# Designed miniproteins, single chains, continued (2), part 61

Each design is a single chain, and the fold is of that chain. pLDDT is the mean over its residues in the fold that is shown.

## One batch from the design tools (miniprotein)

Design m6097
Fold by ESMFold2-Fast:
Parts: C-alpha cells; structure tokens; sequence
Structure m6097 (fold): chain A 107 residues (1-107)
C-alpha cells in the first residue's frame, strides 16, 4: 500500500539520518563550524523529504529540533558534551519519527 511504502521510506530516512548525525558528531570534534553547516544543510534536505511524504507539520517540528541541536552543539566545549547532546537529539528524533509513522498509519 501507499502507507506501507511511506513507512518504509521513513524508516530508511531515519537510518540515513542516524549515519549522517554520527559523521556530523565526529566532524564537530574537529571543526565545529563545518559540522554546523553540514547539520543545517542536512536539516533542510530531510525537511523537504518529510514534506514530500505529506508530513509538513512533522517537517516543521524536525527543523525546530535541528536548530535546537545546532545551538547546543555550538555551545558544547568537550567531546563528552558533544556525545551527550547527540544522544539526546537521537532520542528526540526517535520520538518524532514514531509520531510520523503513527500519523501515516491513521490515514
């Protein structure tokens, strides 16, 4: 079904996003400005993908979380702080994607 296809695409997007976040976390330890630029570019791309799936409100919530994450990452002073911020952000993304899946299932 169309709903099953959208759910599969969301699961793939979540996996891709987790891989990209791991790379951004490593980059943030070496070059914070480059990491923040990469994060904002990723945020715009993922938001457009979510909108294409018919989830504009989820896309807006995602961009808000992405900007919050960018601000926290910019303020981080240690590798341990970066790792904690990334883990907290992953949990928020898990909750958002579960919400997105439920919204598709209810249609």
Amino acid sequence: SEAEEKIEELKYLKELLNEKLEKIAELAKKDKEAALEALRALGEEVAEWLKSLGLPEIAEEFLKLNEEFAKRLAAAKTEEEIEKIVEEHRKKLDELFEKAIKEIEEK
Scores: mean pLDDT 87

Design m6098
Fold by ESMFold2-Fast:
Parts: C-alpha cells; sequence; structure tokens
Structure m6098 (fold): chain A 87 residues (1-87)
C-alpha cells in the first residue's frame, strides 16, 4: 500500500506540473488535482520522498512558463508538504 501511494503521488505531481504549464487548464481543474495530491501526501510517512517531492515543486516554480494559476496551485501544495515535514 505504501509503495502504491508513493507511485500515485509521483504520477499526480507530474500531472500537476504539466497542468500548471498549460494556459488552457482552469484554476478549478488545477486545484482539484492539487487537492487530490495533498490527500495522497498526507498518507505518506516516507519523509525522504516528501523532501524529494518538495525539491521537484521548488524546481518547477522557477519555470517562467508557469501560469499564474499554476504558480498558486504549486505554492499551495508546497506549503502543505512543508507542514507535513514539520510534524
Amino acid sequence: MEKELEEKAKKLLDELIALARDPSTTPEDLMKVAREFIKIIKKIKNKDLLKEIKKKIEEALKDPSLTPAGRQALGYVLKEIEKKLKE
């Protein structure tokens, strides 16, 4: 189960980053994927994986091709991961 959650989290992260670069994606669709991603990461106990995910989001946030809605969604998930890591 843990491995399946980790694989799902990685896949949702890739999907979220791709949508964050797509100007045709609505803020509602972005936030739906962001919320599903956060639900999965809250179940993950592997802090090393959470740190890896955080690094990938920070790298994605440096991309100038991100939409404003994409930046907001990635910033939201980054803060949730930081809260999880401080537990």
Scores: mean pLDDT 82

Design m6099
Fold by ESMFold2-Fast:
Structure m6099 (fold): chain A 57 residues (1-57)
Amino acid sequence: SVTFFVPREKAEEAQPVLVRLVIEGLVLSVEKTPEGYIVTATEEAVPALEAAGAERL
């Protein structure tokens, strides 16, 4: 698994990508923070998360 941070300012643009990855079963957990989302996902989700502007932790 991999962990990414989606900053609040990118959350709106990233939301469709996150929804798709959740439906595909590639997201393990999503934690909402005041600064953005912490997303734990499978390695298969990495290209889509990076393309959406998520920061790898």
Scores: mean pLDDT 82

Design m6100
Fold by ESMFold2-Fast:
Structure m6100 (fold): chain A 87 residues (1-87)
Amino acid sequence: SSALEYMEKQAAEAEPDFQEAVALLKQITDEEEKAKVQELLNQAVEYFKKAGEAIEAGDEESAKKYADEGKKLVQEALAAARAAVAA
Protein backbone atom coordinates (compact mmCIF):
# COMPACT_ATOMS: atom_id res chain seq x y z
CA SER A 1 0.00 0.00 0.00
CA SER A 2 1.20 3.52 -0.85
CA ALA A 3 0.09 4.78 2.58
CA LEU A 4 2.16 2.09 4.35
CA GLU A 5 5.21 2.96 2.20
CA TYR A 6 4.70 6.66 2.98
CA MET A 7 4.43 6.01 6.73
CA GLU A 8 7.54 3.77 6.68
CA LYS A 9 9.46 6.48 4.78
CA GLN A 10 8.41 9.22 7.26
CA ALA A 11 9.33 6.95 10.20
CA ALA A 12 12.72 6.07 8.65
CA GLU A 13 13.48 9.76 8.00
CA ALA A 14 12.49 10.62 11.61
CA GLU A 15 14.52 7.78 13.21
CA PRO A 16 17.95 9.54 13.33
CA ASP A 17 16.37 12.62 14.99
CA PHE A 18 14.43 10.38 17.40
CA GLN A 19 17.63 8.54 18.40
CA GLU A 20 19.52 11.84 18.90
CA ALA A 21 16.67 13.27 21.04
CA VAL A 22 16.69 10.11 23.21
CA ALA A 23 20.50 10.36 23.62
CA LEU A 24 20.25 14.07 24.54
CA LEU A 25 17.43 13.30 27.01
CA LYS A 26 20.02 11.52 29.22
CA GLN A 27 21.99 14.82 29.44
CA ILE A 28 19.03 17.00 30.52
CA THR A 29 19.27 17.79 34.25
CA ASP A 30 16.18 20.06 34.46
CA GLU A 31 13.21 17.79 35.25
CA GLU A 32 10.61 20.09 33.59
CA GLU A 33 12.57 20.32 30.31
CA LYS A 34 13.23 16.56 30.43
CA ALA A 35 9.48 15.87 30.90
CA LYS A 36 8.68 18.17 27.94
CA VAL A 37 11.05 16.26 25.62
CA GLN A 38 9.70 12.89 26.88
CA GLU A 39 6.11 14.06 26.21
CA LEU A 40 6.96 15.17 22.64
CA LEU A 41 8.65 11.81 21.94
CA ASN A 42 5.67 9.92 23.42
CA GLN A 43 3.26 11.97 21.26
CA ALA A 44 5.36 11.19 18.15
CA VAL A 45 5.13 7.43 18.90
CA GLU A 46 1.34 7.71 19.40
CA TYR A 47 0.93 9.51 16.04
CA PHE A 48 2.87 6.77 14.21
CA LYS A 49 0.61 4.20 15.96
CA LYS A 50 -2.45 6.17 14.76
CA ALA A 51 -0.98 6.18 11.24
CA GLY A 52 -0.72 2.37 11.38
CA GLU A 53 -4.31 2.08 12.67
CA ALA A 54 -5.53 4.37 9.85
CA ILE A 55 -3.76 2.14 7.28
CA GLU A 56 -5.52 -0.94 8.76
CA ALA A 57 -8.85 0.96 8.51
CA GLY A 58 -8.16 1.90 4.84
CA ASP A 59 -7.96 5.63 5.66
CA GLU A 60 -4.88 6.58 3.61
CA GLU A 61 -5.38 10.36 4.04
CA SER A 62 -5.46 10.15 7.87
CA ALA A 63 -2.50 7.72 7.79
CA LYS A 64 -0.36 10.25 5.88
CA LYS A 65 -1.47 13.12 8.14
CA TYR A 66 -0.62 11.16 11.31
CA ALA A 67 2.78 10.11 9.88
CA ASP A 68 3.55 13.78 9.06
CA GLU A 69 2.57 14.84 12.62
CA GLY A 70 4.73 12.07 14.11
CA LYS A 71 7.78 13.24 12.14
CA LYS A 72 7.08 16.89 13.10
CA LEU A 73 6.87 15.96 16.80
CA VAL A 74 10.23 14.12 16.56
CA GLN A 75 11.78 17.29 15.06
CA GLU A 76 10.22 19.39 17.87
CA ALA A 77 11.53 16.93 20.50
CA LEU A 78 15.07 17.15 19.07
CA ALA A 79 14.93 20.98 19.04
CA ALA A 80 13.67 21.03 22.65
CA ALA A 81 16.35 18.52 23.75
CA ARG A 82 19.14 20.54 22.11
CA ALA A 83 17.87 23.74 23.76
CA ALA A 84 17.62 22.06 27.19
CA VAL A 85 21.18 20.64 26.98
CA ALA A 86 22.54 24.06 25.83
CA ALA A 87 20.89 25.85 28.79
Scores: mean pLDDT 88

Design m6101
Fold by ESMFold2-Fast:
Structure m6101 (fold): chain A 82 residues (1-82)
Amino acid sequence: REELERKLEEAREEMRRAAAAGDEAAKAEAFRRALTYELVLRYGLPEELAERVAELAVRAWQGEALSPEELAELRALEAELE
């Protein structure tokens, strides 16, 4: 619990620093990690599932063209979280 909370804060700080430095790749990676830990802590998702949701969400947020299957997967996972 405490270690996951620490990792979440670290990822949020990394995201802020990367954004300030203009490092889009580092910012996206930190954002993905922050979402993963937040999903585990807030919703009790298994880490593997949280990682998948975070990966798809960050890629969509970056404007990557997700396949219709990937978009459907993300939508289904988001619906499960409500």
Scores: mean pLDDT 74

Design m6102
Fold by ESMFold2-Fast:
Structure m6102 (fold): chain A 90 residues (1-90)
Amino acid sequence: SLEEILRSIGLALRAIGDGLDAEKTGDPKPAIEAAKEALEFARETGDPISARGAVIAAESAIKVAKKTGDKEALEEAEKLLKEAKELLKK
């Protein structure tokens, strides 16, 4: 539907933006939250665009978490990355 297409695009753009914000601020939280939202939509709809958005956001979160030594954020982001990549195989 048009609503799903617009939400898919919006979630992917937000994932990119929040990933960049996380890298700029050194706070992985925006990227983790964006990855979670994109992943949830991808699971509900099977949408590969939002699944790719989740991968991008999770990779940004991993990069920031490694740089800052945030082990909890690293574990969460690695879990999100794995789940998003599994959706892309479908």
Scores: mean pLDDT 84

Design m6103
Fold by ESMFold2-Fast:
Structure m6103 (fold): chain A 80 residues (1-80)
Amino acid sequence: SMEEEVDKLIEEFRKKLKESKTVEETRKITEEFMEEVSKIKDPELRARAINELIRLAQELPEEFSVAVSDELVRHLDRES
């Protein structure tokens, strides 16, 4: 189901964030995640993915968290 695909996307994103060693790598991982999130047609599942990104960013060191937040804002501005 689409929900299962979204859950897998979130899980893969979480693992990639945990393994990332640089702010630049974290930014790229977040950009790739947001590109996949933009393809989610269900607004509820898309919101779920974005909420999980925000939650995961809060668990990162400040410089990494800021990179994730900056990329999220950039993608939200592109959808406007």
Scores: mean pLDDT 82

Design m6104
Fold by ESMFold2-Fast:
Structure m6104 (fold): chain A 73 residues (1-73)
Amino acid sequence: MAEKRAYIAGLTEDEEAIKKALELAKEFEGAEITVRRGKTTKEIIEEAEKKGWSAEVHLADEEKVSVVLATEK
């Protein structure tokens, strides 16, 4: 079984935006949800790629927060 993680990434402190991202992240069954405060979407993608994992970006709020679904290849 491949490991799967859902990262909530963004530079926002907007609780509503983070809540929307968390609800989106919950849709990914079996994914461990992690909030990465102070990390950009790009930084999370680069971290996943360095591990050899796939990274899929889902925008909860385009300007504030995203969910990066990282799956072990």
Scores: mean pLDDT 74

Design m6105
Fold by ESMFold2-Fast:
Order: sequence, then structure tokens, then C-alpha cells
Structure m6105 (fold): chain A 91 residues (1-91)
Amino acid sequence: SAAEVEARARTAQKYAEELNKEIDSLKKEMEKIKQDAENYTGSPEEREKLRKEAEKKIEDLKKQIDTFNAGYKLAQEAVERARAEAEALRA
């Protein structure tokens, strides 16, 4: 039924919103790590150590963001397909 397909669209939309929230959180964490490393005014040796630690953390966060971005795109496509299907069933 159209109502069942609309419920599927709402579920997919909620999932997409959850993924987008996670992506935003990870991006903020990554930006914070970058800013902390860039704004550190200690010795050259301390700055280099912090930079290397930041690079490792950023690499891991980028991989997580890429995974969630892929999921977000699939969820958005599912929402669009389900909404189109629901509209067709109402026609």
C-alpha cells in the first residue's frame, strides 16, 4: 500500500538524518584536531609529535566519514525511490 511505502520512506529518512548527524559530529572532531595541531605554539619537536598524532586520528576519522557518506547517499536514494513509489500508488 501507499501507506506502507510512505512508512518505508520515513524510516529511510530517519536513518539518513541519523547518518548525517554522525557525519557532522566526525567532521567537527576532525576540524578540532586540525585546529589544535595548527594552533599549538610549543617547541618544533612537540609540534611535530602533535602533528603526527593528529594525522593518524584524522586518517581514521576520514575513513569513518567516507563510510557514513556512502550510507547517507544510499539512504537518500532509498527515500527518493520510496516517495516516488508512494506517489505512483496514489495516482
Scores: mean pLDDT 83

Design m6106
Fold by ESMFold2-Fast:
Order: C-alpha cells, then structure tokens, then sequence
Structure m6106 (fold): chain A 65 residues (1-65)
C-alpha cells in the first residue's frame, strides 16, 4: 500500500470517530480498529471500513473495547 492510499484510509477511519471507532494499528496486510458500542450504525461503519481495506488488499480486524 502506498503512502497516499494509507493516508486516505487513516483519514476515512478518523471520520468514523463520532461512531466510537478508532484506528489501533496499521500493518503490512492488516488494519486493526477498536470500537466501544455494538450498535447497528457502528456495525455498518465497520462493514464500510472492511470493504475499503479489502480494496487496498488489506484485512480489517475490529475489536470491541
């Protein structure tokens, strides 16, 4: 993943902060995000992030805190 795509993905995750979703780590093939509430809106946001990560050739892992 190039620097520009990484930055855009980090910005996209940052826009999800109002839903209680935050970026925990970015690796070579895996992105980890944490979330605080298991609601339909949060699950929808996580699904969107999983699709975005997949387009970049990465796996998204979501962890309930």
Amino acid sequence: MDEEKRKKFEEFVAKMAPYGISLESIGKKTVVVGYDADTLDVQTAIAMLQMAASVLGMRLRARLR
Scores: mean pLDDT 76

Design m6107
Fold by ESMFold2-Fast:
Structure m6107 (fold): chain A 78 residues (1-78)
Amino acid sequence: GAVEAARELARRMVAAGLSAEEASRELERLGLDPEARRAFLATWTALTLLTSLSGLPVDAPEAEIGRAMTEKVIAMAK
């Protein structure tokens, strides 16, 4: 559905390294409905935050992302 397509688009845009401005232009071009736009923004924000915190690309294996995040939390706790 449209929400699933919006989430996939967000993943692809983050993987491609698009800026927030570039992502906004693509959303306007595609004319997404409010629900799909919300799903896109939520996914884009979550992936951008995850990439920033883990230091790994968005397409990195889930296990590697989990390991990197765990190591950062342990380092901050000590």
Scores: mean pLDDT 71

Design m6108
Fold by ESMFold2-Fast:
Structure m6108 (fold): chain A 67 residues (1-67)
Amino acid sequence: SLVEELRELAARSPDATLKERLLAVADEIQRYSDLARSRPLSEKEMQDFAALLTEARELKAEAERLI
């Protein structure tokens, strides 16, 4: 999963700032995923989640280039 991939990159990162960003984004995705399992997301929540997933994929690509 993307959450597991971000957490794995965070564990490998020597940069504290990058590690914090990767973990924060992973935790945010997990919260949206957990919310979606409990109830249907609102239109705004779906838009915010989609934007977060795009940001997470871009952050993952950048982290992979730096690690």
Scores: mean pLDDT 86

Design m6109
Fold by ESMFold2-Fast:
Structure m6109 (fold): chain A 55 residues (1-55)
Amino acid sequence: SMEDIQRSQAILETIRRKAMELTGKNLSGPAALSYMIDKTGLTGDEIFKLADEEV
């Protein structure tokens, strides 16, 4: 649904914001997700779950 798409975009924006706070770099959503996976050792699904809890 449109609501599911909007939620997914909000989750990616949250991940992007977190990566920017840690790096000082303006990263795209996919680049931010990749950075967070490398930084935390968590899977993409776990990163998404944590970001979803902040949305």
Scores: mean pLDDT 81

Design m6110
Fold by ESMFold2-Fast:
Structure m6110 (fold): chain A 89 residues (1-89)
Amino acid sequence: MEEEELKERKEWLEELLERLRAGESATAIAEEAEKRGLLEAAFSFRVLAGEVDVDKILEQLAKEGETYSREEIEEQIAEYAARLREYIA
C-alpha cells in the first residue's frame, strides 16, 4: 500500500468522524465511507448505527470455513461498538 493512499484514508476517516460529532447520522456517514471505498470505516459506522447484519456475517464466515455462534459474533460487535463510542466521545 502506498503511503499517500494510507494518509488519504486517515484524513477521510477524521473528516467522517468530525461529521458524526457534528450530528450527522452514522448511517449517512457509513454510506459516504462505502462510496469512498473505505469498507472498514463503513463497517465501523454501521456498527455505531446498529445496522450490522449478524446473519450475513455468519453466512460469510461459514463459506470461508470458519464457525462461530451467533452469540460470539453479537458479543464481538457489541464490544467493538462500545470501544468506537468511547473513541468518538
Scores: mean pLDDT 73

Design m6111
Fold by ESMFold2-Fast:
Structure m6111 (fold): chain A 63 residues (1-63)
Amino acid sequence: MVSGTLVSASQEGWPNPRRLTLVLERDDGERVTITLRRGSDFEERVTVRRGDVEGEVLLRDSR
């Protein structure tokens, strides 16, 4: 189970932000960084980093 507290939130490029970064701290003190990046097309890219492990997820609107 994932539980944690939001430590920080930031966005880059106001008023039209292309990147949103969220940092969550778990109960054991481990930080999880979630980066949402808006693409130039209809795709959003989500990068999830936990310690030294990094993964990328492609999000698309359902048609």
Scores: mean pLDDT 58

Design m6112
Fold by ESMFold2-Fast:
Structure m6112 (fold): chain A 100 residues (1-100)
Amino acid sequence: SEEELRELAINGLEWQIEKLREYLKTASEDTKPLLQEAIELLERTRKELEGASKEEMLELLKETKRELKEIAEKMKDPEAKELLDEVVKGLERLIEAIEK
């Protein structure tokens, strides 16, 4: 159901946000701004998923993935970049699951 897909998407994003927030606690001052931007992007998407249709969820997740890739490309910290790349892969898997 759309409700079950929405719960899957929201739970997936919440897990990814928590991972980034944990890393943020020990990140260098140079890394923090881009990492915070990524967290804020994912938090915004999570809120917008509340009440979204399947089609709206797919559009939101695809746009979020695009914007997150742009943030990852600007990331100079290789560990933070790897973490963001893993979040992007998570979003790709989520999009594939919803498209079925």
Scores: mean pLDDT 87

Design m6113
Fold by ESMFold2-Fast:
Structure m6113 (fold): chain A 88 residues (1-88)
Amino acid sequence: GTIPSHWSQSQQQLYRQLYDRILQGQTTFSAGLGGRRVMLLARAAHDAGVTSITVTTRSGLTGDNVQQAVDIAQQQYPDVQINLVVLD
């Protein structure tokens, strides 16, 4: 898909990296520390035509923020099933 012109350079780079990894067959990804990575990952999966991805996170505030981002991403990309795994 076309990368939005209003995205920062770092967002564009992260999207391209995630999209390429998805095309290479990667299905499990770390959420990192912010929900933006989850949103870019969901969009990349949607654009790549994959129907399921797994996102890993830690418990606590980071996990809560990632869960919220997963919920929003599921609403925006209902064709992509996002499986959230919390690592203790």
Scores: mean pLDDT 79

Design m6114
Fold by ESMFold2-Fast:
Structure m6114 (fold): chain A 98 residues (1-98)
Amino acid sequence: SDDELYELFKSLLHPDIASKISKEDFLEIYNIVKEELKKKGIELSDEELVTLVSELIQTLYLERELGVSDEKMIERLITSYDLSEESAKKIVEIINSS
């Protein structure tokens, strides 16, 4: 369930970071990443996907706190996570509004 995915997500992050990301924002990022992986023929378990998304969100949150630019965060999502530019921009926008 969405509630179980969000609780698993929160358990994998530092509490200070977990408290910044709403269930709605988490699920939006989770579904963006899930759709991108499906387009590439990659099917992860819910636990594997939540772990990947947790690491992604934690990295972006920490980079934002260190003053890394939106352009560099988008570049990381494309190069390190193999996301499209459209998906990377949406994820960075969600993190910045959280």
Scores: mean pLDDT 86

Design m6115
Fold by ESMFold2-Fast:
Structure m6115 (fold): chain A 82 residues (1-82)
Amino acid sequence: SEEELIELLARLLVEVDPHLDLDALLADPQKARAVFLTLASLLPAEESAQAIAFIESLDDAAFRRFLTAVLARAREIRAAQA
């Protein structure tokens, strides 16, 4: 589901780069899309294929909403680990 993918990508984002500037990703949606595709490629094979297909299916407006949700969840995870 989209909700499960948001959780998985948010956790991977925090795990791979705990100090990543999340505001920089929000400012550059094209770069953020490339980062999310890279993170999705780190998932187990079946989940990776589904995640990549989903991310690539999103138009710019839908991707901005998805990006905002992933970054909001990543901020919550970082706050809980502080």
Scores: mean pLDDT 84

Design m6116
Fold by ESMFold2-Fast:
Order: structure tokens, then C-alpha cells, then sequence
Structure m6116 (fold): chain A 73 residues (1-73)
């Protein structure tokens, strides 16, 4: 699993989305492995919005994923 997928998984778990986090992380891992960084960010934000996360919580998800992506580069 890449660092981006680990970071997004931990972010969603920390925000009370433990049940949804594995499938979100799996999709992010695939997108990052394909070099689709913007699509991975958009996907994670859209999933956070669908799960009813606040704008501040969505920003936490975005920052965590961006950090993971930078480590993977």
C-alpha cells in the first residue's frame, strides 16, 4: 500500500468513517499507482462530501492525502 492510501485511510478512520475507509484507500492506492494524483484528490474529497464530513474535515482529508502523495514521489 502506498503512503497516500495509508494517509487517507487513517484520516477517514480518525473522522469516524472506519467502515468506509478501506474501500476509499484501495481506490486511492490504484489512482496513485496510475499517476492520477488530481483524480485521487477529487475522489477522496467527493467521498468525504458524500459521507457528510464538514468543510474543515474535508480539508483534513485533503491535507493528509497531499502529504502521502509527496512522500510517494
Amino acid sequence: MNNAAIAVYLAFVSLGKKEEAPEIAKRVEKLINEGKYDEALDFAVEEAQKLGLTPEEIERVRRALKLGIEIDK
Scores: mean pLDDT 87

Design m6117
Fold by ESMFold2-Fast:
Structure m6117 (fold): chain A 67 residues (1-67)
Amino acid sequence: SATELVRREVSPEEILKQIEDLLKKAREAYERGDKSTAAAYISAAFILAVMAGEEGLKLARDFLKEL
């Protein structure tokens, strides 16, 4: 669940993988024209990116540059 993913019991590496998976799904939804689903995945990825620090924020920033 989203609440469990936000808890600081998950390893940084697992959080980064979750961000990457969410951004991949967001990109696929965006390319399909499903902008609402893409926005939901981007929002979830951004919350995890803030939790992951610099590495997570870099993933989110690089994703936005490619949109």
Scores: mean pLDDT 75

Design m6118
Fold by ESMFold2-Fast:
Structure m6118 (fold): chain A 82 residues (1-82)
Amino acid sequence: MVTGVRLKRPVTLEQAQRAAELFEKKAKEKLGIDVTARVEEVGGQARITLTSSASTPEQIAELVRLFAEAAKEAGIEVEMLE
């Protein structure tokens, strides 16, 4: 079971913003879950903070998978954690 996602390398603000937008869209369309993704620049690096109403382990695992998919579409390399 997937429990998280790790980014393999630092990401740019543009990549982070695109991943966040794609993830919010996918979560809404595929799961009907509202997710808020906040992208901030901290110390010259992009930081993404995700907030959702997901309450079950299954919903969280699916959100993690959708985030990995969105990140790949934004050109970010990711590693799935079990």
Scores: mean pLDDT 72

Design m6119
Fold by ESMFold2-Fast:
Structure m6119 (fold): chain A 71 residues (1-71)
Amino acid sequence: SMAEIEALVEEALARLREHADLPVEELGRIGRQLMEELRRRLAEMGFSEEEIKAAVERFEREALKIYLESL
């Protein structure tokens, strides 16, 4: 469901924020790892390619804000 996808995106973003005190280069590496983990989890749960793409796009959009705050 959309609510399950939103919860997983929010969980991944919360994990990224735990590392917000790190330099942006290191934070970016963690963000990429979390994005791939999110993609894999959604695929394993049987979500469609369209739903996974939308979730990843939302994660990237919000992650960019977190990266900018670390500059």
Scores: mean pLDDT 87

Design m6120
Fold by ESMFold2-Fast:
Structure m6120 (fold): chain A 84 residues (1-84)
Amino acid sequence: MAKVTGSGNGAGVYAPELTGEQAAEAVKRGLEKFGPVASYAYSGNAGGATTEDPSLTGEQVAKGAAEGLREMGVEAEYTAGADS
């Protein structure tokens, strides 16, 4: 099961079933529904992406990233910080 964390207008994911590059691509694809992706990065089995829209909440982007992971056939849970 993938673990997705949202913070501000970006989301990160750890997915042991995916390479970091695949994880970042899934997050990027999920976030594209909110507009253009500003950046993405990955390492090992972890990846993430940030949107161009700084007004998005961590919860919104984490949910989008989880949907991107589901599109790739990976179950995902998401968490947003209490202060986001």
Scores: mean pLDDT 75

Design m6121
Fold by ESMFold2-Fast:
Structure m6121 (fold): chain A 62 residues (1-62)
Amino acid sequence: AYDAQIEALIKRLASLRGVKSPELEEAERLLLGLITGAVPEEQREAALKRADAAIDRAEAEA
């Protein structure tokens, strides 16, 4: 479910929060939008995928 995916991404982002990067900043904004309901239903999946990809890139570089 989306809730489980969001929680997993938040945990991964939290482990990287000390790193300042544009990718992590974008992932944070996307996740915040998903949590607060600012992201429309049609865009939720795309936002999750973008956040996941951004975190994945940051983790690969770390």
Scores: mean pLDDT 74

Design m6122
Fold by ESMFold2-Fast:
Structure m6122 (fold): chain A 96 residues (1-96)
Amino acid sequence: SAALAEAARLTEEALRQVEQVAKDDPENAAGAGIAKLRAISRFVQEKLSPEVAKQIQEMADETIKRVEEAKDNPEKAAEIALEGLREISEFLRKQQ
């Protein structure tokens, strides 16, 4: 669907932006990742079917929790956020 394609595009754009922050400003990469995960969660809640939206929201929430648990290690927190974004991107790709 057009909404699934847009969700996938937004997630890939978010991943690219967070990867760039991790290179240029690594201390803020995890925070950028959390912001993108929350934005994606909001988009899918409004635009996708409840079943698909719930799965992505659960993935995003789990990733955010793991990032917050790793807050004392910015590099690890950023890696967790990036991995979560990649998993959501792959999930969305498989839904198409």
Scores: mean pLDDT 88

Design m6123
Fold by ESMFold2-Fast:
Structure m6123 (fold): chain A 80 residues (1-80)
Amino acid sequence: VEEERDLIQKALDKLRNGEKLTDEEINAVVEALRKLYEKYPPKDPERFEKLIEEFKTAMKNNDYEKAAKLAQEILSLLSE
């Protein structure tokens, strides 16, 4: 689980520094979040899916600040 969390945290650090993620990095973050979901199902699965889609949309729109916020919110949901 450390590998998935480390990958997501590194991506968050990049986004908070205003760095663009590659398509491969975006896919890796989404995959890591889904692996965490499988190990630790959230209390609200619908909210999880909505946040994943909003994260992908924010990345497509180059809204890195919003993407970082959404990824952190997903991590918080999975840590409940």
Scores: mean pLDDT 77

Design m6124
Fold by ESMFold2-Fast:
Structure m6124 (fold): chain A 116 residues (1-116)
Amino acid sequence: MRAVQVEAVRALAAEGVRNADYVLDEAEVERFLEDTGEAARDAGLDPEEAVRLARRLLEENGRRAATVLMVLDEAGRLRAVIAGDEAGAAEAVALAEEAIAAGRPWAATLAGPLPP
């Protein structure tokens, strides 16, 4: 169901962009990193490396709400992109389409406000 997986990534990327003006607090950052480690483990990615990349990208994004996409490339290296704007969202979707088409491991997590 490759098309359904791509649409799920597109929806998460759009969610991040919609909330891009929101700055995460420490509890929201920690939840995002926990969710990232779990999603990476479930997908067959290195969870420690995924958390390190996600933390770096979120800090570089000013801790603003965003979706982080993580994939294994053809050389078995973990790659990550942050979808905090329309350009980043397009890059994340393109990277996900390549990984899904190739049957390579991927995961996407949303950095955003905690539900009430």
Scores: mean pLDDT 84

Design m6125
Fold by ESMFold2-Fast:
Structure m6125 (fold): chain A 91 residues (1-91)
Amino acid sequence: MKELLERIEKLTKELVELGKRHYGLTDEEIEKALAEFEKVFGELSEAEKAAVVAEVVAGRILERGEEEAEPRVIELLEELDKLIEELKKLE
């Protein structure tokens, strides 16, 4: 479990950094999305925070179209989705 959570955290951090670099993602946008979910669900787990970040980045990619999608960002989104689903099966 701890190893899986550490992997999710690491990939989420990389995704945020690449989203800022390639898609103009801002800390304010991420903080707003997290705050909106926390208002409804309370304190978010690391997996839930990762899911919110992935959704924000995926939304930005859709807004700009596939032609501008970085291959590494797509890879991170797919791997993170897989890890989050794996964690849910263990809960």
Scores: mean pLDDT 76

Design m6126
Fold by ESMFold2-Fast:
Structure m6126 (fold): chain A 84 residues (1-84)
Amino acid sequence: SAREAAERRREEERARELARKMAEQMLSLFRHYADYFKDDMEKIEELYRELRRTAEALVRKHGVARPVAEALLEEAEKLVEELK
């Protein structure tokens, strides 16, 4: 029905917005820690693994988060490679 379709769209919109905000916050925190630990590659790689785990958990809870989680991890991977 039109009502069920509208409710589904609204839920998906809320989930996408939440996922986007969470991804932006996670990336911001990762960038901060990467700058702080820039001379400790082992720590940066540890933090990246934790970020990956958190992103996977976000996708499992909200499937619509997959594109933003993938973009987040791609940006974090670029940052890690630039610090090598």
Scores: mean pLDDT 80

Design m6127
Fold by ESMFold2-Fast:
Structure m6127 (fold): chain A 92 residues (1-92)
Amino acid sequence: ASELLKEALDRLLELARRHPEIEVKLEGDTLTITYPLDPEVMDEVREVARMLRASGEVEVTLIGNELTITPTGNPEVTAFLREKGKELMAVA
């Protein structure tokens, strides 16, 4: 995983720690984050989504109040997302 992907997921983890209303689901290799329609949270999620897209290592969908992150087939990125997804689920 690139430094940009790591930074994006670390920012998302920090956001989840500060906002207990954020819900996280890990289904297979797909990480789904449901967040409140709060401007501060929405702005941070949009920035994280931009960083994730810029990494080129994951597919990102941002629809309504839901951020979906899916690996593009790299096994190391898939494993990293799975472990970070577990951490996110533990703190959300």
Scores: mean pLDDT 83

Design m6128
Fold by ESMFold2-Fast:
Structure m6128 (fold): chain A 82 residues (1-82)
Amino acid sequence: VSSLEEVLAMDAEALSAFVKEYFPQASQETRGYLSEILFKLRRKSADYLRSLKKEDLRKYVSPEADLNEIFQNFQALLEHFA
């Protein structure tokens, strides 16, 4: 995978597999939320995703989810394709 646009073109199953390979040290729960967020945002531009703050992701996760871990991994993904 050579671009963020390629990641956003993946179906839900491919995204889940990609997130597992890219973030093997993240919890299974964090990987699940990350793949779901990316799938829900798949029609958005890379610039839009890079504009998102931690607060903007809150609506995609349960209140009990580790939003900090999810956001850190989300930012790491975006920085990798910067």
Scores: mean pLDDT 81

Design m6129
Fold by ESMFold2-Fast:
Structure m6129 (fold): chain A 93 residues (1-93)
Amino acid sequence: GANVVEVRVEAEAGAFGEKLVVRVTATGSDGRSATGVLELTKEVGTHVERLELPELGATVEVTVEVNEDGSVKVTALATGAGGRTASATKVID
């Protein structure tokens, strides 16, 4: 499978108790891209989730940090076939 060379993160959050949506797009060394979507409830704390991107043979660890002020930090760490990694971080407030 292709190694992951680029990761992009997009996130949208409502008010506390509403949906938080994370979209992770990974691009392989062969130029193919795959997107995974994670839906959570916006609750204070650290949430760690795993997304599979089978088209790339890649796995993404998504860490979502929701702060008491309503700000959200999303970190995506993608690991492709062959063990190479790429990461991206996005903050929304």
Scores: mean pLDDT 82

Design m6130
Fold by ESMFold2-Fast:
Structure m6130 (fold): chain A 65 residues (1-65)
Amino acid sequence: DKEKKLKENAEELKKVLSKYVKDIEIEGDTIIVTMKSSSEMDEAMAELAAATWASVEGLKVEIKR
């Protein structure tokens, strides 16, 4: 149940980053992070967190505004 764990991790990450991030979705091999803010700092923080998790799972990261 890797798919179930990935979905649970996405929900947890969305909750942790709820101040910066509107949504986190998984499409194929990519984690898609939708930002609430246009702040470069907020984007960098969200990207770092998503990239850390993506590295563990072998996924890519895409940021949307």
Scores: mean pLDDT 77

Design m6131
Fold by ESMFold2-Fast:
Structure m6131 (fold): chain A 81 residues (1-81)
Amino acid sequence: MEPAVLPVEIKPDEKEVLVTTVARRGEKLEFTDVENPELKFEASEYGESQELSPGEYLRTFKLKVPPGAKEGSKVRVTPVE
C-alpha cells in the first residue's frame, strides 16, 4: 500500500479520532504524526470495510490520540512489513 497523509481533526477534548484510508484487508498500518513522527497513534479498525476493488478496501480506523498530539495534527499512514 502507498504511504498516505490523512487529514484528521483532533479536538482538545477528544481522546479518539476516526480516519479512513484505502488498504488491503488485514494489512498492518502504522499511524504517526506528520510533524512529530515519534508520536504513534494506537489504531483499531472501526465498522465495516467497503470493498473498492478486488483486495482493496476503504477501511476506517479509530485512533487513540497520544498525549503529545496537538489540535489540527495530520496523520501519516505507513504500511508495516
Scores: mean pLDDT 72

